# Ledger of designs, part 101: designed miniproteins, single chains

Each design is a single chain, and the fold is of that chain. pLDDT is the mean over its residues in the fold that is shown.

## One batch from the design tools (miniprotein)

Design m3732
Fold by ESMFold2-Fast:
Parts: C-alpha cells; sequence; structure tokens
Structure m3732 (fold): chain A 66 residues (1-66)
C-alpha cells in the first residue's frame, strides 16, 4: 500500500467521498463522485463538507444549486 505525506488528488477525492458518506451526506457524496475532475470534486466536496460542519445552510445550497 502506498503511503505519502500528502495524498494525491485522486486519493483526496476518494477520502472526501468516504467522509461525506460516513457523515450521512450520501447525496452530496454521489454528486462529488460523479465529477470527473478530481480537483473540482475535492474543491466542491470540501466546501460542502465544511458548510455542513459549520451549519452554513446558505453556502451548502449555493454549492449544490449547480
Amino acid sequence: TETVNEPSDEKKKELLIERLRKEGLEEIAEAVEKIKDPRKAIKLGGELLLAHLNGDEKTLEELLKK
């Protein structure tokens, strides 16, 4: 198994999707998983996860709107 100080973009995407699913954000996890560009997926997924953890519903809605 490969271990690095900083996960690759693909690994970050996978870890983020797993985290979103474990947090009960399955719909968000699916949306992020469908994004073919791992950098875009990480950015969107990270913002969505952060908004959820902060209880920032308006940011969550804006990010999910598109």
Scores: mean pLDDT 74

Design m3733
Fold by ESMFold2-Fast:
Structure m3733 (fold): chain A 82 residues (1-82)
Amino acid sequence: MPTVRYKKNLSKEELEEEIEELERLIKLLEEKRKELEEELKELKEKGAPQGKIDVVEGQIETLDIFIERYKKELEELKEKLK
């Protein structure tokens, strides 16, 4: 029978796997954030239109929100592994 799995009811192995996947995701998002920060600096140095600058700043802000959320989820998962 198909069983529905809940994050809070993961086995130790499943929990470790979830933690590893989340850590990889956070690293990818942090790398993307660094790329956007560099792009933002170049745009400002080149005197790019404010609209272009605003778009990149908005993308960085969105990534910061996701990184914060995933870091909180990671902490919760690590607490369950103790």
Scores: mean pLDDT 79

Design m3734
Fold by ESMFold2-Fast:
Structure m3734 (fold): chain A 88 residues (1-88)
Amino acid sequence: SNSDVVMQGGIDQLQDIQNRINQNPDMTDVQVDNVSSFIQSVVQRMSQYNSPSDIISVLNQIYQSSTNSTFRSIIQRSIDDYQRRAAA
């Protein structure tokens, strides 16, 4: 389905972003802000075809599998945002 394709595409993009962050541990604040905005855009695209609950589930799995503190911090902010949306 389009929902499944968009979800998997988003997961693949988030994994690629994490790998790039792992290769550059000394990111500037500007680089972190740019990466955060890009992650938010990926999650927003996933959310157009998937429920907030499905997004939260996938983001929690990504968070738990991550070893990168910067990436996890950004993902946690997205989880918090979609938890608020799911509660509304």
Scores: mean pLDDT 86

Design m3735
Fold by ESMFold2-Fast:
Structure m3735 (fold): chain A 102 residues (1-102)
Amino acid sequence: KEEEEKLRKELFELKKILLAKEAEEKGESPREFFERLKELAKEIGDGEMVERFEAIESLPEYIREFVYFAERVEALLRAEKAIKEKGLEEIEKEKEELEKKL
């Protein structure tokens, strides 16, 4: 249903924010971060994101590396904004609430 798809998308976005912070702390490469995002989308069942990541994997290598970097930058910027607006504790709480609904 539409509500379930929305919850999966919201859960993916929240987990992506937390993952972006973790990737920075660990010094993960853009490619390593992309692989973790791909697994996250698959685990949550966000079909649109899975399809998008599969499309990225089909790109020529020189473009694909650029897209990995762009994905990392976007995720980090979204993470910084969300943490400033809500705080990390509220983001983690929203994640737990969404996981309970799925």
Scores: mean pLDDT 80

Design m3736
Fold by ESMFold2-Fast:
Structure m3736 (fold): chain A 87 residues (1-87)
Amino acid sequence: SSEQRRADAQTLLAILEGVLALIDAGASAEEVVAYIDAQIARARAEGLPESVIAALETVRALAAQSLEAARIWARHAREELRRYLAE
């Protein structure tokens, strides 16, 4: 439903804001990846849509290679989610 898509978008936004907060606080790639892995496990357990899980797997893969790449991607995704939720 439209309400469920909005709720899923809000959940993804909150997780990405958590990722960005960890990176900005100077967390290691290992710490950021561990946080994202915990969020992926929770998303799967709660039955969140594949699109949310795919977004989390994308930022996880980026964080494992480069925190800067993860930061850039997460900032872009955050702005798109904020725009969607403002409509």
Scores: mean pLDDT 91

Design m3737
Fold by ESMFold2-Fast:
Structure m3737 (fold): chain A 61 residues (1-61)
Amino acid sequence: KLEEEIEKIAKEAEPLSEEVREEVERLGKQALAAAMRGDDATARRYLEEARELVRRGLEEQ
């Protein structure tokens, strides 16, 4: 489910900087808003951006 994916991404972002965590939260909210409008493609894009932000941050660690 989209909500579960967003929560998982947010949890993975916990050790990252405040700026990254805020951006992930923002992207997650935008993904939910897009899904609520039935725009599944846009929701997926926001989810992918959030995942990439977290992945890159964790790779640096």
Scores: mean pLDDT 80

Design m3738
Fold by ESMFold2-Fast:
Structure m3738 (fold): chain A 85 residues (1-85)
Amino acid sequence: MKEKEEAAKLVEETKETIRRYGERAASLSSPEEGKKILEMTELAIKQLEEAKEDFEKDPEAARKGKEELTRGAEALLAAVEAKAA
């Protein structure tokens, strides 16, 4: 039961992070690139919702997935910000 609450929190935190980074990156990109970034952001959020049950079965893989998604979003934002400067 505690694992379900932790998985839910992990998913929501990751969704918020991806959404915020995606919106920021899109705002700094061309309209064409921004549209693609927002589409990828929506897809990632949907995939996280679907994977919520897997977090209960494999918390280690779930934590790794969060780290990889967060790192990817941070790297994308940093690259877009550097290009915009």
Scores: mean pLDDT 75

Design m3739
Fold by ESMFold2-Fast:
Structure m3739 (fold): chain A 55 residues (1-55)
Amino acid sequence: MADDPLFQEQVDTSVRLLSLAVEIATEGATPELLEEIEELSRRSEELARELEARR
């Protein structure tokens, strides 16, 4: 499989989202954590659309 920077960014974004979900579950939700999740979720959706468009 060729190295795909968009796919790698999508994987990294997903891992970060999981990490933030664990942080919220253990430490509680803060406005900062919620904002970061929202931003990463938007980025993940953009990356998914871009990857789909390449097929």
Scores: mean pLDDT 78

Design m3740
Fold by ESMFold2-Fast:
Structure m3740 (fold): chain A 61 residues (1-61)
Amino acid sequence: GPLQKHPPPAAAAEEVAEANKIAEEGRKKLEEAKNVEELAEGIGLVLRGIGLALEAYLKYG
């Protein structure tokens, strides 16, 4: 695709911070999970965090 202007460093840092926060929330939920339903929710959050981190990596290099 066409070369796009790189986002400001602050935008990159914010996306990575958001991904890390979601992954951390997922890990905390897994640690505190008392049933299979809560485990599934925690796993979903961890996977979402990983997905956002991968998107940031692909977007910013």
Scores: mean pLDDT 75

Design m3741
Fold by ESMFold2-Fast:
Structure m3741 (fold): chain A 73 residues (1-73)
Amino acid sequence: SKTQEEITRLIGEILRLIGEILDLERELKKLEEELKKNGYDKKIEEEIEKLKKKIEELKEKLKKLKEELKKIK
């Protein structure tokens, strides 16, 4: 069995990732709104693509941590 310390660590990591994902999704929405408003910025397109990739990577990490927590509970 995992210790209570390990459970606390996993929950902490999960909460941090959820917060980071939400912050990045908010940033993505702002950039998409700027792109819609201005309709021409290749640099904004590239920044949107980088954010989408980072969000997907964090979502995969979150999924793995949730599965690890599920194995303990």
Scores: mean pLDDT 82

Design m3742
Fold by ESMFold2-Fast:
Structure m3742 (fold): chain A 67 residues (1-67)
Amino acid sequence: MKIKLAGSDKEYEVEESNLEKLLSGEIPSIVVDGVEIIRSGTDGKLYEMDPTLSEEAKEQAKKALSK
């Protein structure tokens, strides 16, 4: 299944089961082609996780999700 990230014109091909788990909050992120994708609890949109963030900052971003 193709998805489009907020703030990006690039589409990513993801497994439907992984997308469903991400949208339900079963998993905090998915990795596709070296890009880590998260769901925002604020607007429900999918974003690319900033790869320059520290490990701790990435964990904090995942915890900011409402699920």
Scores: mean pLDDT 69

Design m3743
Fold by ESMFold2-Fast:
Parts: sequence; structure tokens; C-alpha cells
Structure m3743 (fold): chain A 61 residues (1-61)
Amino acid sequence: MKTKTFLVSEENYEEAVEAAAEFLSEETGMPREAARQLAERDIRPLLERAPEAEFTITVQL
């Protein structure tokens, strides 16, 4: 099992999405574009509720 936590804010939104997509793609083998879409989907609701949030990805390996 691998876990990675990202601090996400409006200032670093693009960087956080790209970092999360890279981690998901590397650990699961999914296409980077699909990983980016998943990261955006999960991160957006967090930023709607707070200006900064922790976003954690867990991959079962």
C-alpha cells in the first residue's frame, strides 16, 4: 500500500493536480490524462469548501 498527501490551494491547483496525476499514473499504470481527470474531480470539491486542503491518495498494491 502506498499513500501520498498533497497540500492543495488555489495558488498551487495546477501543480497539485499534475503531481497527483503523476503519482496515480506511476503507481497504477493508468493513462496520465485519466489520472489528471480523477485528481481534478476529487480536488475541486475540497477547494470549494476551504481555501486550502490536504488531498490524500492511497493505492493498494
Scores: mean pLDDT 78

Design m3744
Fold by ESMFold2-Fast:
Structure m3744 (fold): chain A 69 residues (1-69)
Amino acid sequence: STSAEVVELLQELGELINQLKKIPELAEEADRLAQEADEAVRTAPSAAELKRRLTELKERAQELLKQAE
C-alpha cells in the first residue's frame, strides 16, 4: 500500500540522512534534506504526493552519499 511505501521511504531516507550527517562536508546538505522531508510530511496533499517527494529526496541523498564514497 502507499502508506506502507511512505513509511519505508521515511525510514530509508532517515538512515541516509544519518549517514550524510557523519560526513562533515555534507552535514549542511543533510540538514537541508531533513528539513525538506519534514516540510513534505507537513504539506503534501496526499500519501501519493508525499511518496513522490520522499522518493526525490531519497535519490538526492543516495547521490550525495555515492559522491562522498
Scores: mean pLDDT 85

Design m3745
Fold by ESMFold2-Fast:
Structure m3745 (fold): chain A 55 residues (1-55)
Amino acid sequence: SMIGEILAEALRERGLNPYELSPEEAQTLLEEKGIRVSLKEAEYIRVEAAFLLAG
């Protein structure tokens, strides 16, 4: 998804490991980009971003 791609790019730019990222940290990174999500949504988006960064 577009949101997953946005999170993956933010993680890549910062050199952050998606597997070490909390849902709260993922939510904060997305809020910095103007994207509002719940903690539950942030967890799913974090998993998607990890998958995108893996290949």
Scores: mean pLDDT 83

Design m3746
Fold by ESMFold2-Fast:
Structure m3746 (fold): chain A 74 residues (1-74)
Amino acid sequence: VKGKLLSGEVDHDRSAATLVALARHALETRELSGEEVVAAVRKQLDALREQQGMPEAVAEAVLAEVERLVAELG
């Protein structure tokens, strides 16, 4: 569904930081494998892009940071 006026209201940097924090927690607690964490983050980013208009650059930055965390912790 297309949103026209939510991008300015939604703090995408805060959403990005929250996703990274959740991914780190899942990796540190061994709740999910590295591959499962990446898959879950991708699914959430796809939903945020579709529904909230998250910029591609923000989504790519989140994926890069999660991939780095998987390399370090997963």
Scores: mean pLDDT 74

Design m3747
Fold by ESMFold2-Fast:
Structure m3747 (fold): chain A 59 residues (1-59)
Amino acid sequence: SLEEFMKAFQEAIKEHKAKTGRVPSSEEREEIIKKVGKELGIDLSPEEAERRITLHVTR
């Protein structure tokens, strides 16, 4: 579900910050989206995932 994806995505961002001490770049963000999608068995392109993230915060 989108809610599961958002939760896993936020956790992956948190892990990235813990490992690097900084927020992910746009390229690193795309790689996190791909990784989370594969872990959850969700066939989402990075573009579709970003669209859903944007719609979630913008309405």
Scores: mean pLDDT 72

Design m3748
Fold by ESMFold2-Fast:
Structure m3748 (fold): chain A 110 residues (1-110)
Amino acid sequence: AVYRGSATVVDQASGTTVSAEAVAEVRGNEVTVTAKVTVTSGTETVTATLQILDEEGNVVAESAPAKVAPGASATLVLRATLPPGRYTAVVRLTSESGTVRLLPLVSFEV
């Protein structure tokens, strides 16, 4: 099965806008999540990490962090083998000032 989602967040204090889109591909218990994260406005570099959360909000899988400069995009890929259940792929965004935001992108079922 293939699931798609997107979200945008604006940090009004810094004027930084981040848009992200994700595709979750589920094949049996094997999941591949691909997320594209773009800093569309502002002057801050953002650190993005792709995470899979279970129904209770626990992180069950996580990518390496990537830095996304203003006007740039990064593609994050996360592969996991998960038990049957409902999951959400989120991007965890960390600003240069240390503000953390979770950007939910797509929910999927294994």
Scores: mean pLDDT 84

Design m3749
Fold by ESMFold2-Fast:
Structure m3749 (fold): chain A 86 residues (1-86)
Amino acid sequence: MKLTISMSGLTAEEKEAIKLEAKELESQGNKVSITEDGDTVTVTIDGLTPEQAIAFALSAIGLELEGNKVSITFDGDTLTITITKP
């Protein structure tokens, strides 16, 4: 499966943390792409199992409970998660 996560309202430190995690995933054999636009970071991961993609979706729902705005969309073999800080 392909996973696209877009996060808005990030600090510089949060952006660096996301980039480090994405590099670790790439070193584990996943195809990872990172795009940065202002305070928004978009990470695309290809090669995930359905179970891994579901785990990311559940984590995103947890962020909504913390006051973030979360949108989750399934389109074919692609899971898209959008997270916006309040």
Scores: mean pLDDT 77

Design m3750
Fold by ESMFold2-Fast:
Structure m3750 (fold): chain A 98 residues (1-98)
Amino acid sequence: MTKIILNGLKVKQLNPRELEVSWTTKIEGGEGREIEYEVIAEDLETGEKKEKKIEGPKNYAVIKGLKPGHTYKIKVKAKDKKTGVEEESEPKIVKMPE
């Protein structure tokens, strides 16, 4: 069975409205798999979600239009395009600068 392992979710604050999100992916049982990623930033104060799709092997995204001072829950989903197998990262909580 193909297993997707999302390791090392990293979040770098670029400015009060933008985050760089990066991750490491290990694929077991399927080298050369076509993986689609979705980066999700959920505003914990409003419940608003910002989503960005990234085609593998790219493993980073810049999320724009975040609200200064707001706290976001960041996670990455990975999906094998052939099998439909999905995995989610552990969420990372980040407070945007004001």
Scores: mean pLDDT 80

Design m3751
Fold by ESMFold2-Fast:
Structure m3751 (fold): chain A 62 residues (1-62)
Amino acid sequence: MEDLEKGKEAFEKKDYETAAKYFRKAAEKGNMEAVQLLVEALSKLKKSKEALDVLIEAAKRQ
């Protein structure tokens, strides 16, 4: 997925805001790997509330 790859590239550059944006798009399309990476990017940004919301939303999709 293009969004997942763009997120990984941004994460490697330590651009965690851009990484979180692309991982969020991939996660919305059902990519479970992107959910994990989105949580990691949000943790780097100290956005713990947003990371928790992502995990809750992923759990509801089951």
Scores: mean pLDDT 77

Design m3752
Fold by ESMFold2-Fast:
Structure m3752 (fold): chain A 63 residues (1-63)
Amino acid sequence: SMMEQAKKIAEEAERKALEAYLAGDLEAALRVLEQAYKQVEPLDPELAKRIKRGIENVRKLME
């Protein structure tokens, strides 16, 4: 289903973003989450809000 596809995209992106964060690459973490947000938003807007919160958290760490 579209919701299962959205979940897989979100989980993969969250994993990659965490790996980038642990490596100290906040720019890479941000890029991964922003790409996932664009893909997930039309499929599952509620799940996309979780990704958006992740984006906001990474941005706060860059300030």
Scores: mean pLDDT 87

Design m3753
Fold by ESMFold2-Fast:
Structure m3753 (fold): chain A 54 residues (1-54)
Amino acid sequence: VEADPTLLAAAVILAINKEYREQLEPALKEGIENGDSFDELLEKANKAAGIDSR
């Protein structure tokens, strides 16, 4: 298949929030493993960074 857009999204989120990389990595990996969409990964990243997006 083509490059996994979910993995690319996770990489972008980590790049944006590199200060919180250690906190974001487990949340994003769990989301990828569960097959979460980009929106779901972004929600997890925001919560891990202390930003609640609703």
Scores: mean pLDDT 66

Design m3754
Fold by ESMFold2-Fast:
Structure m3754 (fold): chain A 81 residues (1-81)
Amino acid sequence: EELKKKYREMAEKYRQLGDEAEAAGNFRVAADYYWLSAEYYEKAGDLEKAAEFYRRMAQAYEQSGDLDKAEEFRKKAEELA
């Protein structure tokens, strides 16, 4: 399906941007990009990958000091896995 392929491409693009932000120490920005990646993997039906990026998002929020958001998205990842 063309639409699911586009969603996976978008998810991968945002994953790359998140990795770049994390490497630069911009953990809040990394969390935002991992969120977009997770959302697009959900739209593509790739729930395990979506869960993976919700977990990475939670780690990024933890690194930025956003403990409440880290807990929220860690739980969301557990629901999908």
Scores: mean pLDDT 84

Design m3755
Fold by ESMFold2-Fast:
Structure m3755 (fold): chain A 86 residues (1-86)
Amino acid sequence: MEELREEARRLLEEAARAYEAGDYEEALRLAEEAARLAREAGDRGLLARALALRGLAARGLGDEEAARRAFEEAKRIVREAVEERR
């Protein structure tokens, strides 16, 4: 599981750099890979971050519906994690 988490973090960092460079297609691809690995690792924090970045990249591509779905999923995951701890 640690190797999956480390790969997810690396992909998330690469996706963030691609997004900052305006390469929204690359950012979306990397964020989707990071989300997949985060799900396999069971890391909700990484998953929520990857989904948020996927939403930002989708919005950059003009896909408002995909962006909305990604942001709603990320918010739900974060809310569930906070509620579980409280």
Scores: mean pLDDT 83

Design m3756
Fold by ESMFold2-Fast:
Structure m3756 (fold): chain A 69 residues (1-69)
Amino acid sequence: MRTLDRDLTTQSLLDRGVPQQYADLVVDNFQRYLDQGYDLTTASSLAIQDSGVPQQYWPLVGRSLNDNY
């Protein structure tokens, strides 16, 4: 199983215009859900919802998480 590069993933989110406050929370929650055995799609959705990310950023977050896992 690939280990998530947290620094690279956070930078990818920032480069796509996601605010720093949400980028850090999304990466932390995404890793937590992956560690619990959720698949990529479910872990991404839960991380976005738990992080309080505004809906306008959801497609950008989803792409960054998928591309860097």
Scores: mean pLDDT 79

Design m3757
Fold by ESMFold2-Fast:
Structure m3757 (fold): chain A 83 residues (1-83)
Amino acid sequence: SSLSSLLARLQHQQEVTREVAEKLRKIGELVDEMIKEAKDIVENKLPKEEAVKRIEKLAKELGVSINKEATEKMLETLVEGLK
């Protein structure tokens, strides 16, 4: 019984670690896309509204929930930082 309990705990810890790593990877991909879109806005390659839609599409594809207003504010901050 104790061996079965230990095995279950180790399997659970490995699964949690993999889930956290996967979430961090998805957040990293979203951040990279936001930086890319902000750069394209600064270079006048696309409007802000289109950049937000592209970020929302990637978030949906990655299964990440995002807030539109927060995304717009973060994008505006990146655009100002890159000017």
Scores: mean pLDDT 81

Design m3758
Fold by ESMFold2-Fast:
Structure m3758 (fold): chain A 85 residues (1-85)
Amino acid sequence: MSPEEKARKLIEEARKKLDEAVQALNAGDYETARKYIEEARKLIEEAEKLLDQMENPSPELKREVVRLYMAAGILEAAATLLESL
């Protein structure tokens, strides 16, 4: 795989982990939700590292990395707020 293809795959895996986190939040399983958020963050970080090593990284993929970091942060905040209720 090219480095760009590897980054795309990591981004897709991170999205799946965030989807699993949403399902866990909906089930009231905040511990499992946080686990999936953390796993997603590791995948996002790895994708970011690959893109940063490229001379001309895809702006589309760089924007997706930013969006995924924002989504992870929102879900973490939601888990904290919902657990407090």
Scores: mean pLDDT 87

Design m3759
Fold by ESMFold2-Fast:
Structure m3759 (fold): chain A 73 residues (1-73)
Amino acid sequence: SAKEEEERLKRLEKEKEEKRAQLDAEYRAQSAAVMREIDKEHPNLNGLERNKLFTERMADARAEYEKQLKEIG
């Protein structure tokens, strides 16, 4: 029935939302870990220097995160 198809589509969308949420949580955890490591290794960096180093260290992880988000839809 039309209702059964709507319910199936809602379940698929929920699965995509859960995958996106998991991916976001993992990326945020990785970002936090990298930031803590930078702060531990280089406690005297200013905000600009800290952000530059963070961006450099996270480049591959950011690319993978964006790729996986696109694959989920």
Scores: mean pLDDT 88

Design m3760
Fold by ESMFold2-Fast:
Structure m3760 (fold): chain A 99 residues (1-99)
Amino acid sequence: SDFEKGREALRNKDYEKAIKYFEEALKKNPTAEVYLELGRAYYNLDDYDKAIEYFKKAIELAKTPEQKAEAYWMLGEVYYKKGDLEKAKEAFEKSRKLM
């Protein structure tokens, strides 16, 4: 599937290819898992604004506490990289409370 090909590209650190496969996966079925992986790919490309956008969508669509916790943790990492320490702390605390 496009999602599986995206994850393989992500493991190979081919982030641009991963994004293309995940965008195709979104067209078929927008899920928290696809948005989380899109956010992760953009994070690795240092596109922090896109990463934040997609992690927020992953939080919105999350079906399990584990999915939501992972998305909040990644959101915290991005805010930390941007130097927004207050937002990073808030996101990490929300992640911790879901674990």
Scores: mean pLDDT 89

Design m3761
Fold by ESMFold2-Fast:
Formats: structure tokens, C-alpha cells, sequence
Structure m3761 (fold): chain A 72 residues (1-72)
């Protein structure tokens, strides 16, 4: 569970860096719809203490690609 949320946060972060300003509100709304504040904090804490594994990074890449495609 926490690893999926970590991948989600990394993927969303990447998408936000690549998205146009008009899409940022949509990205933020999508993130709020998919994560509670507690889940988001737990995922950030996990990334800070453990570092992202190859599996998490690969899943984050996939999430970013799908999110950017939906916001295009």
C-alpha cells in the first residue's frame, strides 16, 4: 500500500513539473481524490527514510505518463 502511494506521489510530482500551468489545478484535484492527507504523509516519510526502489521509480514513471496523457 505505502509503496503504491510513494510511486503515486513521485509520478504526480514529475507530471506537475511537465504539465502546463492550466493543468496544475487538475493534477492537485486528482491527487486529493486519490490520497488522504495521512496516506500522503506516510508515503513522503517512506521516501525520505527508505529511498525509492527501482520498482517504485518504474511505477512512478508509468503513473506520470498516464497522468500527462489524461491532462493533455
Amino acid sequence: MIEKNAALILGVGRAMNEAPPEALAAVHAWLQANLTPEQAKAAVDYLATKGASEEILKEAERIAEELLAKLA
Scores: mean pLDDT 73

Design m3762
Fold by ESMFold2-Fast:
Structure m3762 (fold): chain A 60 residues (1-60)
Amino acid sequence: SDMERKRRAAAEALELARKGDYETAAKILQDAGLSKEEAYQLLLALGASREEALNILSAM
């Protein structure tokens, strides 16, 4: 489903961001078709901090 695909993209993006690769993390979210609002909600649901999520979104 589209939701499962988007969740996997958000999980992969969070892993890359935790390795310091915010640019690739943002690109994965964009390529998966996530809006900034949807990406923010999914990242938080996956256990990202507000700061982590906002750093990724700022690269989008």
Scores: mean pLDDT 85

Design m3763
Fold by ESMFold2-Fast:
Structure m3763 (fold): chain A 89 residues (1-89)
Amino acid sequence: MSKRELELEILASFIRMAISLLKRYAEESEKRREALEELEEALEAIEEGNLEEAVEHLEEAAEYLEEVDPEMARLARLLAEDVRRLKEE
């Protein structure tokens, strides 16, 4: 496994954890549902090697979460930054 592949697997694990936490504490909220969909699309994009698409989905998830779960929004933004770094390196 390359260093890049290992780092992507670690980021994917954090996204899976975010999805799990969001589902556990999810109330019936359109913004939380939209954020969950974006996180799942980001995970799929990472698994397909489309890092640019993954960044876009993580940023969209953060925008939806900002009003309902600011801590999760911050996590999504940090994950987007990490994926962006891996895309350039």
Scores: mean pLDDT 80

Design m3764
Fold by ESMFold2-Fast:
Structure m3764 (fold): chain A 60 residues (1-60)
Amino acid sequence: SLPDPALIEATLHVMQAAIAKRAGDLETAAEHYRKAAEVLSTIPQYREEAERLRKEAESL
């Protein structure tokens, strides 16, 4: 089966957030974690992961 486009989009945002966080760009990291959380919140099985990512963004 083909990967879910939403899951791919969320994964790319998490990767960008990790890169930004490593570079010390906490605002960019938080933005990408929020975008990943928003995408995952539309998928019932990933709602808990979405909440985790939202909290990660708020902790930066």
Scores: mean pLDDT 85

Design m3766
Fold by ESMFold2-Fast:
Structure m3766 (fold): chain A 64 residues (1-64)
Amino acid sequence: MEAEIRDLERKAQAYFEAAQQGREMAERYYKKNEDLGKEMEKQAEILEQKGREYRARAEALRAA
């Protein structure tokens, strides 16, 4: 149980970090190519959503 919760939290954190990097890349691309910037931002939103899903699963396990 603890190992599973830890693994889910680690996955959530990884997705949130990937989303943050994606948003930073979107800012760079927005300055040179607005369409590509929007695409990167959309991908960051998807990663953030997956991060929330993994966090919710970890919280459900903690709540027993």
Scores: mean pLDDT 82

Design m3767
Fold by ESMFold2-Fast:
Structure m3767 (fold): chain A 84 residues (1-84)
Amino acid sequence: SMEKERLEALEEADKILEEIGDKIREKGVEELSEEEKEIIKVVEEAYREIARIFKEQGDTPEALEKAREIVYEAARRIIEIAKK
C-alpha cells in the first residue's frame, strides 16, 4: 500500500540521517562525504519549502497536504543519494 511504502521510506531515511548525525558527532561535519552533505542539503531545502508554504498559505488543509508530500519526497531523495 502507499501508506506502507511511505512509512518504510521515512524509516529508512531516518536511519540514514541518524548515521550521518553519528558521524558528525564523532568526526565533525568536514569528514562527511559529498553524498552525505547532499543529504543534509535535501533536509534543509525541505524545511525551507515547508516553512515557505505555511508562511504563504497559513495553517490550512492544503498547506498540511503539501508539507506531507514534501517530507515523503525528501525521504525518497535521501534514500536515492545514499544508495549511490
Scores: mean pLDDT 87

Design m3768
Fold by ESMFold2-Fast:
Structure m3768 (fold): chain A 55 residues (1-55)
Amino acid sequence: MLSDEEFAAKMKEASLEEQAELLRERARYLEEVQGDPRSAATYRALADWLRREAA
């Protein structure tokens, strides 16, 4: 998994669709590995919003 700094850098270069996928992957990591469902829910909500904007 990317570090926070690497994740932020990748997000800056990514399209809206790619940003949504990156946020979903990070949300899954936060919930399944870090045990942080609240942060995961926030990242999933943002990913869904970006995906709608990209469409």
Scores: mean pLDDT 77

